# Designed miniproteins, single chains: the designs that were tried, part 36

Each design is a single chain, and the fold is of that chain. pLDDT is the mean over its residues in the fold that is shown.

## One batch from the design tools (miniprotein)

Design m1231
Fold by ESMFold2-Fast:
Structure m1231 (fold): chain A 92 residues (1-92)
Amino acid sequence: MEIEIKVKIRRSPGTEIELRVDIRADGQITITVRLLRGEAEVEVEIKAGDLTAKFRMRLGEGSAVGLVIDLPSGTLSTFTSGEATAEGEVKK
């Protein structure tokens, strides 16, 4: 199966951001976005087989957003830490 992950970042000067992507053999994908400094808006799009997930995130300094996608079930869960919001949808 081909997995495509697209990340778009709009950031202010001096912004420090960490992105982590973990893909497991069981088909679980975890994407973690952490803002260390500054401000950023992040859009994540994932395509895997018939599944498409799109997320828009706004992060305050020191905050994080996590997305957990279980490909076999087509389910998505989100978690946030600090002053962050995440809005999106999953379609299959």
Scores: mean pLDDT 79

Design m1232
Fold by ESMFold2-Fast:
Structure m1232 (fold): chain A 62 residues (1-62)
Amino acid sequence: GHERGVKAAEVLKEIAEKKGPILTKEEAEEIARRSGVDVETLLKILEKHPDADDVGVALVTS
């Protein structure tokens, strides 16, 4: 849902600020765990958008 996508984007921003803009699979799993978004959905978004800024936009606008 929209609320989970927004929370995922907030967690994504926090991780990207600390570890850099390119996300690993382990960081995607942490985002999914903290936000409640499905990990498979996050991995599909990361495959299309390897940059954290683009992933954040996709999570909020989906």
Scores: mean pLDDT 70

Design m1233
Fold by ESMFold2-Fast:
Order: C-alpha cells, then structure tokens, then sequence
Structure m1233 (fold): chain A 69 residues (1-69)
C-alpha cells in the first residue's frame, strides 16, 4: 500500500466513524448501518488489504439501500 493510499484510508476510516456516530442516534435501520460501518473500520484495522475490499462491497450495498428510501 502506498503512502498516499494509507493516508486516504486513515481519513476514510475517520469519516466512517463520524457517520456511524450520527446514524446510531437515528432509526433502528440507521443504527444497523452504523454498526456495519464500525465493523468495516475494525476489519480494515485488522487486515487493511482484505478489509478495504470488503468495505467497497458493503458501502455500495449501504448506499443502494439508502438511495432506495
């Protein structure tokens, strides 16, 4: 992973944590999204390569569900 990719990943993780905090105070559905975002951050911290690939898929699904509302 490049230095630029690592910096971008850290900034992205911080954004997901902030979004999860905001969503956790909304509906039960939004709370579920918040928990998924926190799990993605944990997965990336454990294995950045595998976690990032998983994050791309889960974020795409969350965005689809939010756009369908």
Amino acid sequence: MSEEERAALEAWKKQQITLAEQLSQKSDGDRAYAMQLLQLVADIDYDPKAGLEKAKKVIAEINKLREAR
Scores: mean pLDDT 71

Design m1234
Fold by ESMFold2-Fast:
Structure m1234 (fold): chain A 74 residues (1-74)
Amino acid sequence: MLKVIEEVYAEGMALADRWGSPAVRAAIDRAYEEALRNPELSEAEIKRRFIAAVTAAALHEIGRQIDAEIEARK
């Protein structure tokens, strides 16, 4: 269990580093802390939560970029 959490965290942080997004990094950190707090979570649920956290952060960042572009053109 713990090893799966650590492996998913390491992979997620590598992706966050590649994207250079503090928001994505923070989302991965939160998912990691949540997984550590809930030791009864299955491996599948841990992976699902990490994927959901990264997806949500990525969509938020895309939305922020779109909004910034629109605002800059006003």
Scores: mean pLDDT 72

Design m1235
Fold by ESMFold2-Fast:
Structure m1235 (fold): chain A 83 residues (1-83)
Amino acid sequence: SLRQPGPTLVAEIEGKFSLSELITVLPSSVASVRQEPLPNGRRLFLTLRADVDEEEAAAEIREALEAFAKKHGLKLVSFRWAP
């Protein structure tokens, strides 16, 4: 059977942070994380596992990212589904 990846969420975070530390707070619904540099932060691509509830996973991921941003004095600028 072809194993297809789940949908991807895109988050943009302003400020300096450790990606390895951020990964520890992400829920198990996240299968992989890719990052791109931005002038004042990073763009994260969060690919979900194929077997999760997408809306529930997105809400849980958003809450985790908002909590991480608040803890580290960062700003979650945007959070959206990839096209």
Scores: mean pLDDT 83

Design m1236
Fold by ESMFold2-Fast:
Structure m1236 (fold): chain A 85 residues (1-85)
Amino acid sequence: MKAELERLVRRAVEIAGQLLDHGGSDPALVERLVREMEEIERRLERLGARELARLVRRMRDHALKQDVPGLAEEVRRLDEELRRL
């Protein structure tokens, strides 16, 4: 289970970075990346990792707003949650 959670979280961080890079320049790519993040959130919720799902949702929100400090803070919180598992 921990390895699956780590894989999902790693993918979410990668997608959030892509959203940050492309958020203002490619609406079609942004829509696709948002859907991928939403699927990761749902999978985390189904696995009972509710706090990880909430942190992924916050990461998506910060990335879409081009909020680099906010995204960095949520990534740090994700790492802390994974270490508690």
Scores: mean pLDDT 82

Design m1237
Fold by ESMFold2-Fast:
Structure m1237 (fold): chain A 71 residues (1-71)
Amino acid sequence: SPEQELYREQARLYRGLLRAVELLDDPERVRASPEWQPVIPAAREAVAALGKEEVAALLRERQAGYEALAA
């Protein structure tokens, strides 16, 4: 259904953002990951404002929530 597809797209978005946040600890991995380059600036800004653990926890909760809705 269109709603389930929207939920799958949201889950993918939050999964990608979480991956970008996890890569921030390794500058070489950030440079070697062109697929995540468009979201790296937003991930850095969020981590600077809230801290990495808080941002990662929020993104995991959002990903899990949308994955559950997409099922």
Scores: mean pLDDT 77

Design m1238
Fold by ESMFold2-Fast:
Structure m1238 (fold): chain A 91 residues (1-91)
Amino acid sequence: MEAARREEARREVRELIAELLERMRAGTLTEEELEEIARRMEELLKDLPFEEQLELTKELLVGLKRLAGVPEEEIEAQVKKLEEALEKAKA
């Protein structure tokens, strides 16, 4: 039962990330809506293991950096460094 609830929370977080990024790209996101999405995302993330929280946070950061016009090569380098740091933390 708990595993099914975590899978559901993970899906909901990904949907919130996609909604946030799409609305930011479209220029339709208000500050109030941003706060609501952030609060809901934080609530859902608390139900997930640390590793999954980090993976979902990486997805959000990559999306935000792309919207901000950060070069793809820089985004890829930053993601690689984060992944290396996470692997070292697991060891």
Scores: mean pLDDT 76

Design m1239
Fold by ESMFold2-Fast:
Formats: C-alpha cells, structure tokens, sequence
Structure m1239 (fold): chain A 71 residues (1-71)
C-alpha cells in the first residue's frame, strides 16, 4: 500500500461523516482505528497485521451500517 494506514483511516472516516452515519458507529470506528495505530506505532503490530485488523474493522463498520439502514 502506498498510503499510510492513518491516511486511509482518515479518508474512510471522512466518507462516513459525509454519509451521515450515526455518531455511535463513527465513535466505534475511531476508537478501533486509534487502538490499531497505537499498537502499530509501539511496534506491537507489523504493518501487515495492522492492515488485516483495519480491514476487519472496516468490514465490521459496514455490517453496522447495513444493520442500521436495513439494506
């Protein structure tokens, strides 16, 4: 990946905010991303492990949005 995980996370958050996603989902996403970034910066996660965890957080976020909109 050419973009940092932090940059990608910020882009996703901006998109979710523009789509008027519930604040509870935004707060959950932000907290999970901050946890991953903290572990990555401390060397507890490799970049590959952080990307895998981030992909899971994105998938879980989409599931929460789908449940909210019942699409």
Amino acid sequence: MDLSLEDIAQEVLDILEQQNVPQSILDWFRSKVEEILSLLKSGKLTPDEARDLFAQVVADTLKKIQEYVKS
Scores: mean pLDDT 80

Design m1240
Fold by ESMFold2-Fast:
Structure m1240 (fold): chain A 71 residues (1-71)
Amino acid sequence: MELVKKGEDHFKLAVIYALQGDLAAAEAALAEGRAYYDQAIKASKDPAEQKEIEEMREKGEQAYAEAVAAS
């Protein structure tokens, strides 16, 4: 699913920027990642698939929070 991959890619980019101390770029990438996951959830008509996408988003949010805490 293209939207899920874009969400994951942007969360990874947000983590990289946070670790580099570029909080403005990190926040922009985080916002884009969240938007892609929101679009993926809306595009899915299967509640089980929506839950899987939400779990992927939660994992990305945790990785981002840990990166910010480490910087």
Scores: mean pLDDT 84

Design m1241
Fold by ESMFold2-Fast:
Structure m1241 (fold): chain A 109 residues (1-109)
Amino acid sequence: SEEEKVRKTVRQSLQAAIDYLQANRSKLPASLQPLWDRTLALLQDLLANVDKMSPEELLEQLDEIERLAQEVLDGAIALNDRVSARIATMVGAMVTSVRMLLTIFKKSK
């Protein structure tokens, strides 16, 4: 079904974001690592709940993840850390892609 295809794509996109956060943790300054770890934990929770929650509930969970990703970016900018800013920007783009997929999923019901 189209719903199963969208759920599969959402799971794949969330896993890609999780993998990216895990791979880049060591490139962040110690001051930003707690925010990064919380973002990772919420992405892992969202992935675990993709098949258990409505699209609206998933979007609500994603709002908190987007807020934390923005806080990492703002922190990197405040530190004038261009490497961390690029990494945080990539995470923001990945999270935006998940939002687009969940918005399509919501409209297809």
Scores: mean pLDDT 88

Design m1242
Fold by ESMFold2-Fast:
Order: C-alpha cells, then sequence, then structure tokens
Structure m1242 (fold): chain A 85 residues (1-85)
C-alpha cells in the first residue's frame, strides 16, 4: 500500500508524528490507527510489533533492527528478530 510505504519512510527518517498524521487520515483503518499510535510512541520496537502482527514481516524486521541500534540491550528486540528469520 502506497500510504503504508510513505509512513514507513517517514518512520525511517525519525519523523514519527508526521507518519502518524498521515495514517490518521484513514480513520476507518484499524491497522493504520494502531500503527499511528505506535508511531506517536516513537518506539521502533512497538512499530515493528504492529507491522509483524499485520503480516508485514520485512517492514517489521527493519523496525526491529532500528530498535536494536537505538536500544542494543533490549532483549525483546532480539527475540522478535529470531522469530523473523
Amino acid sequence: DEVLREAIELIREGRFDEAAALLEQFPDSDFFLSLATAARSKSYFTIGQILYAMGYKEEAREMFLKAKEEYPDLEEVYENLEKLE
């Protein structure tokens, strides 16, 4: 989805609030609203969990790798990356 790809690009740039605002333009999408909430938390880990739950495994892996870079001691990141091998 084009909207999802644009939101992920904004998240990659650390532009979390802009990504959330984009997703919130589609209020009938429970997925986009959940992802927007995760983006507003400014947590790559939480964003990755939402993407993984919705089947976007490649995008989830990217977010978990970002979380690992920001918080290398967060054990849960390693556990989720192992599930995505």
Scores: mean pLDDT 80

Design m1243
Fold by ESMFold2-Fast:
Structure m1243 (fold): chain A 108 residues (1-108)
Amino acid sequence: SKEEEMKLAASRYFLKIVFEIYNRLKDKISEEELNAIIYRVSQLIDEILQAVLAGMSREEIEKLYEEGLKKLDEFLSKRVSQADRDYIMELVKYYLKELIDELLKIKE
């Protein structure tokens, strides 16, 4: 089904992001803080997936994406170096934009 394809796409992008974040931060922050960052990413991916499944417009989904990125950036600002924050934010921005485009193509 389209719903299963969308969920699979979300899972693939989540795993890519999590692998890169884990590898970047595993020796720099506590396991609890790392898991908190991963959880925030999973929540943002789920919010985007649910918005697409609910039939929200591209414009509404892009607003959720922008707000979610802002919240993630603020969360990272208190926990990681500027260099690690910039790296993670570029990574998440890139893959979530690809995810949104893929989800919207599957839905059509």
Scores: mean pLDDT 90

Design m1244
Fold by ESMFold2-Fast:
Structure m1244 (fold): chain A 82 residues (1-82)
Amino acid sequence: MSKKLEELTDEEIKKALEEHAKKHFPEVWNRWLSTFKSEEQKDAALDAMVASIRASTPGSTTLGELLDAYGAGMQAVAKRLS
């Protein structure tokens, strides 16, 4: 059963987003990674993404629902890059 966002740590959300992107949208993920000059910049960008998700998404949303919405966003980016 998927955990709700309010039950997850920021690190768990970051890991889930990274894993999902690497598995389902590797070209978009690799292109995004190439914009960073350091691991710290990448981690800061992921922290900002998690903060944005928490600000715009109800805490009752499940991780599965978040990853579905995130996947839709990544697919839209992939279509624009194609």
Scores: mean pLDDT 77

Design m1245
Fold by ESMFold2-Fast:
Structure m1245 (fold): chain A 91 residues (1-91)
Amino acid sequence: MNEELAKRAIELLKEAAKAALAGDFEEALELLEEAKRLVESIEEASVELLIELEAAASFAIMAGYLAGDEEVVEAAAEVARIATEKLKKLL
């Protein structure tokens, strides 16, 4: 279950980045909020998946910067922060 939550969050972060680059900021923010809820719900996940999750969130941050939307940047940064905190607990 937790591994599937991580994989789903990674998919949502990738779709959020695509939406942001397309200028669809409302869709990007909705996808980022869903990704955040999933990431917060992860109790156990592999280090590999948490690294992939952090990378996907970092890409969404970059997409927000390139698109010029500060709300997307902040939302993606929050997802990255949560993923990093979960990864740190395993190290």
Scores: mean pLDDT 84

Design m1246
Fold by ESMFold2-Fast:
Structure m1246 (fold): chain A 94 residues (1-94)
Amino acid sequence: SEAEKILEEAKKKAEEILEKAKRVVEWMKENGATGLPLDPAALPPEVRELVEMLREGGVEPPRFTTPEELLELAEKAAKNILEEAKKKAEEIES
């Protein structure tokens, strides 16, 4: 069904955001970085892509983030994407 497709696509996007955030956090830990500046002009492509996905999930990224804060932001964006998809799926089934 169309509703199932919307939910599946949202779940995949939520999982992608979380996996990318985990990779950035792991990189920070391996390099002893306790914080990461989120300057769009200077970001590696992977971090820039994560920042854009956070914005798509309705989360404004701060100018600077810790590993813990980055995971919390990613979890919030993932949750927002899933909740929005659930609402759209319910509207289609109505």
Scores: mean pLDDT 77

Design m1247
Fold by ESMFold2-Fast:
Structure m1247 (fold): chain A 72 residues (1-72)
Amino acid sequence: MTITCYPDGSFTASAPLTARQKVVVSELCKEILKAGITGTYTVRELLEKLGFSQRVIDDVLSVLGDATIVVK
């Protein structure tokens, strides 16, 4: 699955997201916007780049899997 995060904090996904996945992606897009980063990452790579703890990384991976995140 590919999730695209936009500079306005909106996002799109290549497949339908569950309600829980939408919440997690929304929060992730807010953190991306605060960090001012762009590029293509896996969920793991992105969370490591943002400085999240291993516990948070594992929790997010349990919801999203290791999806591809494209940051515009």
Scores: mean pLDDT 85

Design m1248
Fold by ESMFold2-Fast:
Structure m1248 (fold): chain A 64 residues (1-64)
Amino acid sequence: DEKLKEIAKELNVPFSTLKKAYDRMQQIVHANRSMPVPESQLRRAGHSVGLSDEQFEKLRKKLL
């Protein structure tokens, strides 16, 4: 949560929005546990809650 709060502040995105993006990405990863998850699927999850490509990449780099 500390990392998510820091990332939200850096990206100028509400913490609730960033946490929703992260939770959706985690659900996708968990559902596809036996297979590699394409970055395109994770990026779509980020976009669904309002993250840009740049914001998604920063989130991915810090948490993955």
Scores: mean pLDDT 72

Design m1249
Fold by ESMFold2-Fast:
Structure m1249 (fold): chain A 92 residues (1-92)
Amino acid sequence: MEETKRLLLAIADVEDVRFEVEKKYKLTPEQRALLDEFAQKALEIYLDDSLTPEQKIERIKAFAEELKAKSTPEQAKVIEDFAKLLIERIEK
């Protein structure tokens, strides 16, 4: 039951951030696919109990840079904003 609650809270945080980004940007299908990939990785990082909050932040930053390297400038901006909002949720 506690594992289910933890999963639902992590999903809610990631989905809230996704919703904020979708409201700010008129996302293309390609941008939405990138956010879906990032959201899945963020959930994996959020649920990794071997990581400290600082380590989770570093993992999110590293993955954002990896996605940005494969992206157009417009896609990179969306990825950057998504990463920033996720980091804020981990910090407090």
Scores: mean pLDDT 79

Design m1250
Fold by ESMFold2-Fast:
Structure m1250 (fold): chain A 97 residues (1-97)
Amino acid sequence: NTVENDHPGGWLGTLEYLISTKPKTPEAQKAKEEKLKEVIEKFKENEDAVADALRAMLDAGSVFDVDVLKKMLKLAEENNMEKVRDAIEEILAKLNA
């Protein structure tokens, strides 16, 4: 329920939370996967802004959860979100350098 709360930019705060926090239990992992599926439609509607936010987080030196990024990459591919896919691939490449 973070999409509608007082996070800066709403979905932007949700995006950062999903990418930066690691699930500690199977229940937390399932909850995060359900939230990713729930918000993917909104991310698709705002693809340019989501891709820009991902690059901005990379530029700011944000800490990324690689497993979550890979899950989001799969969802981006499934939903034809090329700009988000490209942004995630750029982040993963930089993290491996």
Scores: mean pLDDT 74

Design m1251
Fold by ESMFold2-Fast:
Structure m1251 (fold): chain A 60 residues (1-60)
Amino acid sequence: MSVVEEFRAAMLIYNRAKERSKEPTDKDLEEAAEELRKEGIEVSELALEFAKGIAYAEKL
């Protein structure tokens, strides 16, 4: 899997979590990743870590 594919997956996680919380927590992001996996979308641990990084940066 390429870094570009990982980043796209991270954006899907982040956007799903944002639908439930304006400032998603790590738990919100983990729950969003699990929902996407259940929907048949391939989400890696690296994509989840990128999503956590995006959420952290948005708070700065």
Scores: mean pLDDT 80

Design m1252
Fold by ESMFold2-Fast:
Structure m1252 (fold): chain A 96 residues (1-96)
Amino acid sequence: ARAVVAEAEALLRAGDLEAARARREELRAALEEEVRRHIAENPELSEEEIRRLRLMAEAVAEHAVELAELAHAGDAEAGRALAKRVTAEVEARLAA
């Protein structure tokens, strides 16, 4: 999760809004593959940890354009607020 989120965050923080939009499908596929690889490399992961990783990757992919737009605008505070919301959404989905 941390590695996948950090890589997505680095791409979004670059402020390349057009590249983020154009790469939306590629970013989703890359995040899904990264999660699959991480699960394969860490067979000790619990079912809950695997579900959290998948939900986090999905949430980051869904909000990738918004995160990139805020990063491009330089609105770090709004970017942090969105990141908190994404985390809260993942926790809510895990609790359901």
Scores: mean pLDDT 67

Design m1253
Fold by ESMFold2-Fast:
Structure m1253 (fold): chain A 102 residues (1-102)
Amino acid sequence: MRKEIEEEIEESMNRIRASVLRLLLSRPGGRDAMRKVLELMRADPRMKPEAVEAFEQMVERLEAGDLEGAVEAIGRLNEILKADPETLASYQRALNEALASL
């Protein structure tokens, strides 16, 4: 029961994250910012390829209007980032640099 509640909370948080990212993608420069994050992630040798794939899937699902697929991709990305602090730090740098251009 407690584990089911924790899973439901994480799912709800991932839905909130997907909604925020969808809103960002609809803003002027939002798509360019997400593309910039992908470019920076691909260029960083400390980045896990699985994190790049998960982020790319997330953006593709959001652009297609597939919110459930986007939530799954966000969940996958978060698990990869939690498992590897170097990949997490690289992702945060890429995100901060891309968002600074908005």
Scores: mean pLDDT 77

Design m1254
Fold by ESMFold2-Fast:
Structure m1254 (fold): chain A 72 residues (1-72)
Amino acid sequence: SMEELLKRAEEILKEIGELMKNLSEEQQQEVMKRLGVILDRFREAYLNKDLEKMEESIKELEKLKEEVKKIV
């Protein structure tokens, strides 16, 4: 459901936010820029009720989280 996908995205965003506390200001800005692009796509998919594209955006959030984990 869309509610489950929204909750999933929220949890990943919380995890990324916690990881970002350990990054430099410059690294935080780069992560925030990438988050903005992914969240814009997620929002567009949500407005279009496109569950497949919402799931794709969640996978991109998961990938970003793993990349941030490697930086810290």
Scores: mean pLDDT 86

Design m1255
Fold by ESMFold2-Fast:
Structure m1255 (fold): chain A 87 residues (1-87)
Amino acid sequence: GSSTIKKTEKYVEEKLKEAEELLERAKSTDDITVKIGAILSIMGLILDLEKKKKEHEKNGDPKSAEIYEKGIKKLEEILKEVMELLK
């Protein structure tokens, strides 16, 4: 219910903050290994949210699954920004 939605929103918010910090570090450096590390870390965050989305879908919680899906889309946007820094 409402408590599950709030927990899901908080979890996604924390993962998005982690990704934003990784993007900021990648933007602040010319070190390609830091940029690649950021890409791999953000991909890991996407996989984590995908797993959580599938678990909530399986448990009949489509509202929480939708929140994870929105988080995944935002993480994919951040990932694209980091990948652009490799050009």
Scores: mean pLDDT 88

Design m1256
Fold by ESMFold2-Fast:
Structure m1256 (fold): chain A 82 residues (1-82)
Amino acid sequence: SLLDLANRLIAAARAGDRLKAQDLLSELVQAINDAGRPDLGIRAFDIGMELINEAVSPNPDQKKIDELSKELLEIAREAERL
């Protein structure tokens, strides 16, 4: 499911696994596009990249990571409704 992909992406990013998180983001964006929602795919890419960059930074902002994670999960839920 798109939610499973988003949750795995969030977990990889929080673990500092940039490569795994980027691979999962590519899979998530492709799956959202295949669901017929390229608008949500663009948003998922932007939010996902911001999440990954924040999570792997030297001084990660946990509040920002939590907010971006929530946005990514909402995008995945919206894409699954169709």
Scores: mean pLDDT 88

Design m1257
Fold by ESMFold2-Fast:
Structure m1257 (fold): chain A 60 residues (1-60)
Amino acid sequence: MAEEIARLTGVSVAAAELVLKMLKEGKSDDEIIAALQREFGVSRAGARFAVAAAKMLLKQ
């Protein structure tokens, strides 16, 4: 899961793992985006794609 998100979006595996953790904790998309920008230096667009990819994969 995290490796698939990293491959699809270009974020690191560690960043993808943070997205999955925060989604499981019920954090909002905006909170996850802010955390990715702050902790991993991911662009806003990259963070949005990572959240969208994680949500898509979790629905499968």
Scores: mean pLDDT 80

Design m1258
Fold by ESMFold2-Fast:
Structure m1258 (fold): chain A 80 residues (1-80)
Amino acid sequence: SMSDLRAIANDMIAQTTDADVQAAIQNMLTTITTGIQRNMDFSIFNDSMNSSSTNIIARDPSITPQIQQMQQIASATAQA
């Protein structure tokens, strides 16, 4: 759900101390939530989501499980 996406994004932002990682998570959340709200095809924002996830994980690998969970929630929410 959209609330689950916001919850996991906020949890990751609270976990990391890197301001650039926090900004990247917020940008990823905005991209996903905007895409879903505008009924965009999942494939359009999935590439952006995967690119953002790769960049975030490369900078802070400690949040890898949370990023992967966010991707799963995004896919499930967009395809519902």
Scores: mean pLDDT 80

Design m1259
Fold by ESMFold2-Fast:
Structure m1259 (fold): chain A 82 residues (1-82)
Amino acid sequence: STEELIEKFRKISEKIKEKVRELMEKKNVPQEVIDKTLSEIEKIARETEEEISRTTDPLKQSILLARYLAEVVEIELKTLQS
């Protein structure tokens, strides 16, 4: 169900956020940059969750999840290149 998908997404998105935090800390990224990066990831997660809640189409939900992952990876790569 959409409700179960949202619950799983919340748990996974939180784990992704924590892993990104750990990676940035290990690379000695400044705390201000870490905070901004995590805020961007959180915003994308919440926007994705809202869009998933608006559809019952499993294909559309799958595309939204793929978009979330692509955007998170793009933010990570951008942070690593800075």
Scores: mean pLDDT 83

Design m1260
Fold by ESMFold2-Fast:
Structure m1260 (fold): chain A 87 residues (1-87)
Amino acid sequence: MWEELEKAAERGDVEEAMRLAEKILEETARSLGIEMTVSLSLDATGNVLVDLSWTWPPMSPEERRQRRRQLEQTFIKVVGLVQKAAS
């Protein structure tokens, strides 16, 4: 899936890049026990807009910090690839 997103970004396929990015984010959240729905869109200048709803299960502050960090790193990477597709 990451390789497919990278290829979509390389060819400038914005719609496919957004679709794959949303899927990667939702699968990453699921692997971390987080229920998440995400919708990505682009504004008129090519900035990525994120519409996000999530539900975190009960967990320790340490576990929440670690899982949030992993999800945040995934967000940074997928958003960067969508912006690359839009450029």
Scores: mean pLDDT 83

Design m1261
Fold by ESMFold2-Fast:
Structure m1261 (fold): chain A 56 residues (1-56)
Amino acid sequence: EEVERQAEGTAEAHREINGLSDEEYAAVLERHRKAMELAKEKIDTSQAQADELAAA
């Protein structure tokens, strides 16, 4: 979430200075969204394995 907040802050700052278009801002957010989805997938896989060991 900190990475997401920092990216949003940076994109907002550039947009305010008329540095980023709506398309560029959306691209930055999309990049972070994909990174978070990958991180969640790894966490879910790790949790599933922990649950399997606990059940054994």
Scores: mean pLDDT 66

Design m1262
Fold by ESMFold2-Fast:
Structure m1262 (fold): chain A 61 residues (1-61)
Amino acid sequence: YGKLALEAGREGNSEKASGYGSQGGYDGDYEGVLKGAEGLKLAGNDKLAEGGFKTAEELKK
């Protein structure tokens, strides 16, 4: 899901980037959540990106 979220973010599609990033989080996929947050930041959604980075940190613990 992280690669899909990153590509959606590069296209400026924050809705798709958010959806793919959230799915990675539900699956417990640290890399998927991390790339999802990067995609959200690329789409200009800095607040959701920060939330995603915090979720990735929590999954790594």
Scores: mean pLDDT 70

Design m1263
Fold by ESMFold2-Fast:
Structure m1263 (fold): chain A 75 residues (1-75)
Amino acid sequence: SLEEALEKVKKILEEAREKLKKAKTKEEINEIVQETFRRLSEIFSQLSKEEQLKVLKEVEPLIKEIAKVIAEKMA
């Protein structure tokens, strides 16, 4: 269901944020990002385009937080 997908996506992104905060190297950051994208792609492939957009809108603040952490560590 959409609700279950949203819960899973939020959990994956929250776990990614915590791992990224602890990452010390650009290689570790890349590995975390790749694993996260793989996990997210599996969930998103089961959703319609409309459902994907709804999930993305809901998690947009968390995605922005993750992007900021990556940018700060990659600088």
Scores: mean pLDDT 86

Design m1264
Fold by ESMFold2-Fast:
Structure m1264 (fold): chain A 90 residues (1-90)
Amino acid sequence: DLDKEVEEMLKKLDEAIKELDKWLEEAKRLGDTELARRIGLLRGQLLTARDVLRKAAENGDKEMIEKAKQEAEELLKEAEKLREELEKLK
């Protein structure tokens, strides 16, 4: 069910964006300017991926939906790596 997969991916993107907001403040508090920059960049990329996925779903473009889902999944993996880097600073 592609509609269900889109809805679940959008939920994951929304959760990741909220988490990245918290991680950005934490990285700034810890003084890691480079990590803060990378978190901010990834957050922007996740916002764009969310908008692209929504547009693809609105247009019913199955090929674009699959591409947007793949790009979102890759960005979510990058978010997981940034979380690990932030945890090592504690």
Scores: mean pLDDT 86

Design m1265
Fold by ESMFold2-Fast:
Structure m1265 (fold): chain A 81 residues (1-81)
Amino acid sequence: SMLEEEVRKIRQEVVAIVQEVAKKLLETLSPEELAEKVRRIDELYQDFLRKVDELYAKKASIEELQKELEEFKKKLKEVLE
């Protein structure tokens, strides 16, 4: 289904974003600062996965999935600032 394809796509996009961010943080932060940022990013990632699973289960719109992706990106930016 188009919904299943969109879920797969946004999950892959989020994984790519998290990996790129993690690489940058590993190069710039102390071990203690890195641990705290990684913990916060993991919390956001787990929350995102839970919300996406809930939306998929209730057969939500693609627009609702895109909204959650944008919210994740916004929250991730806040963690990095």
Scores: mean pLDDT 86

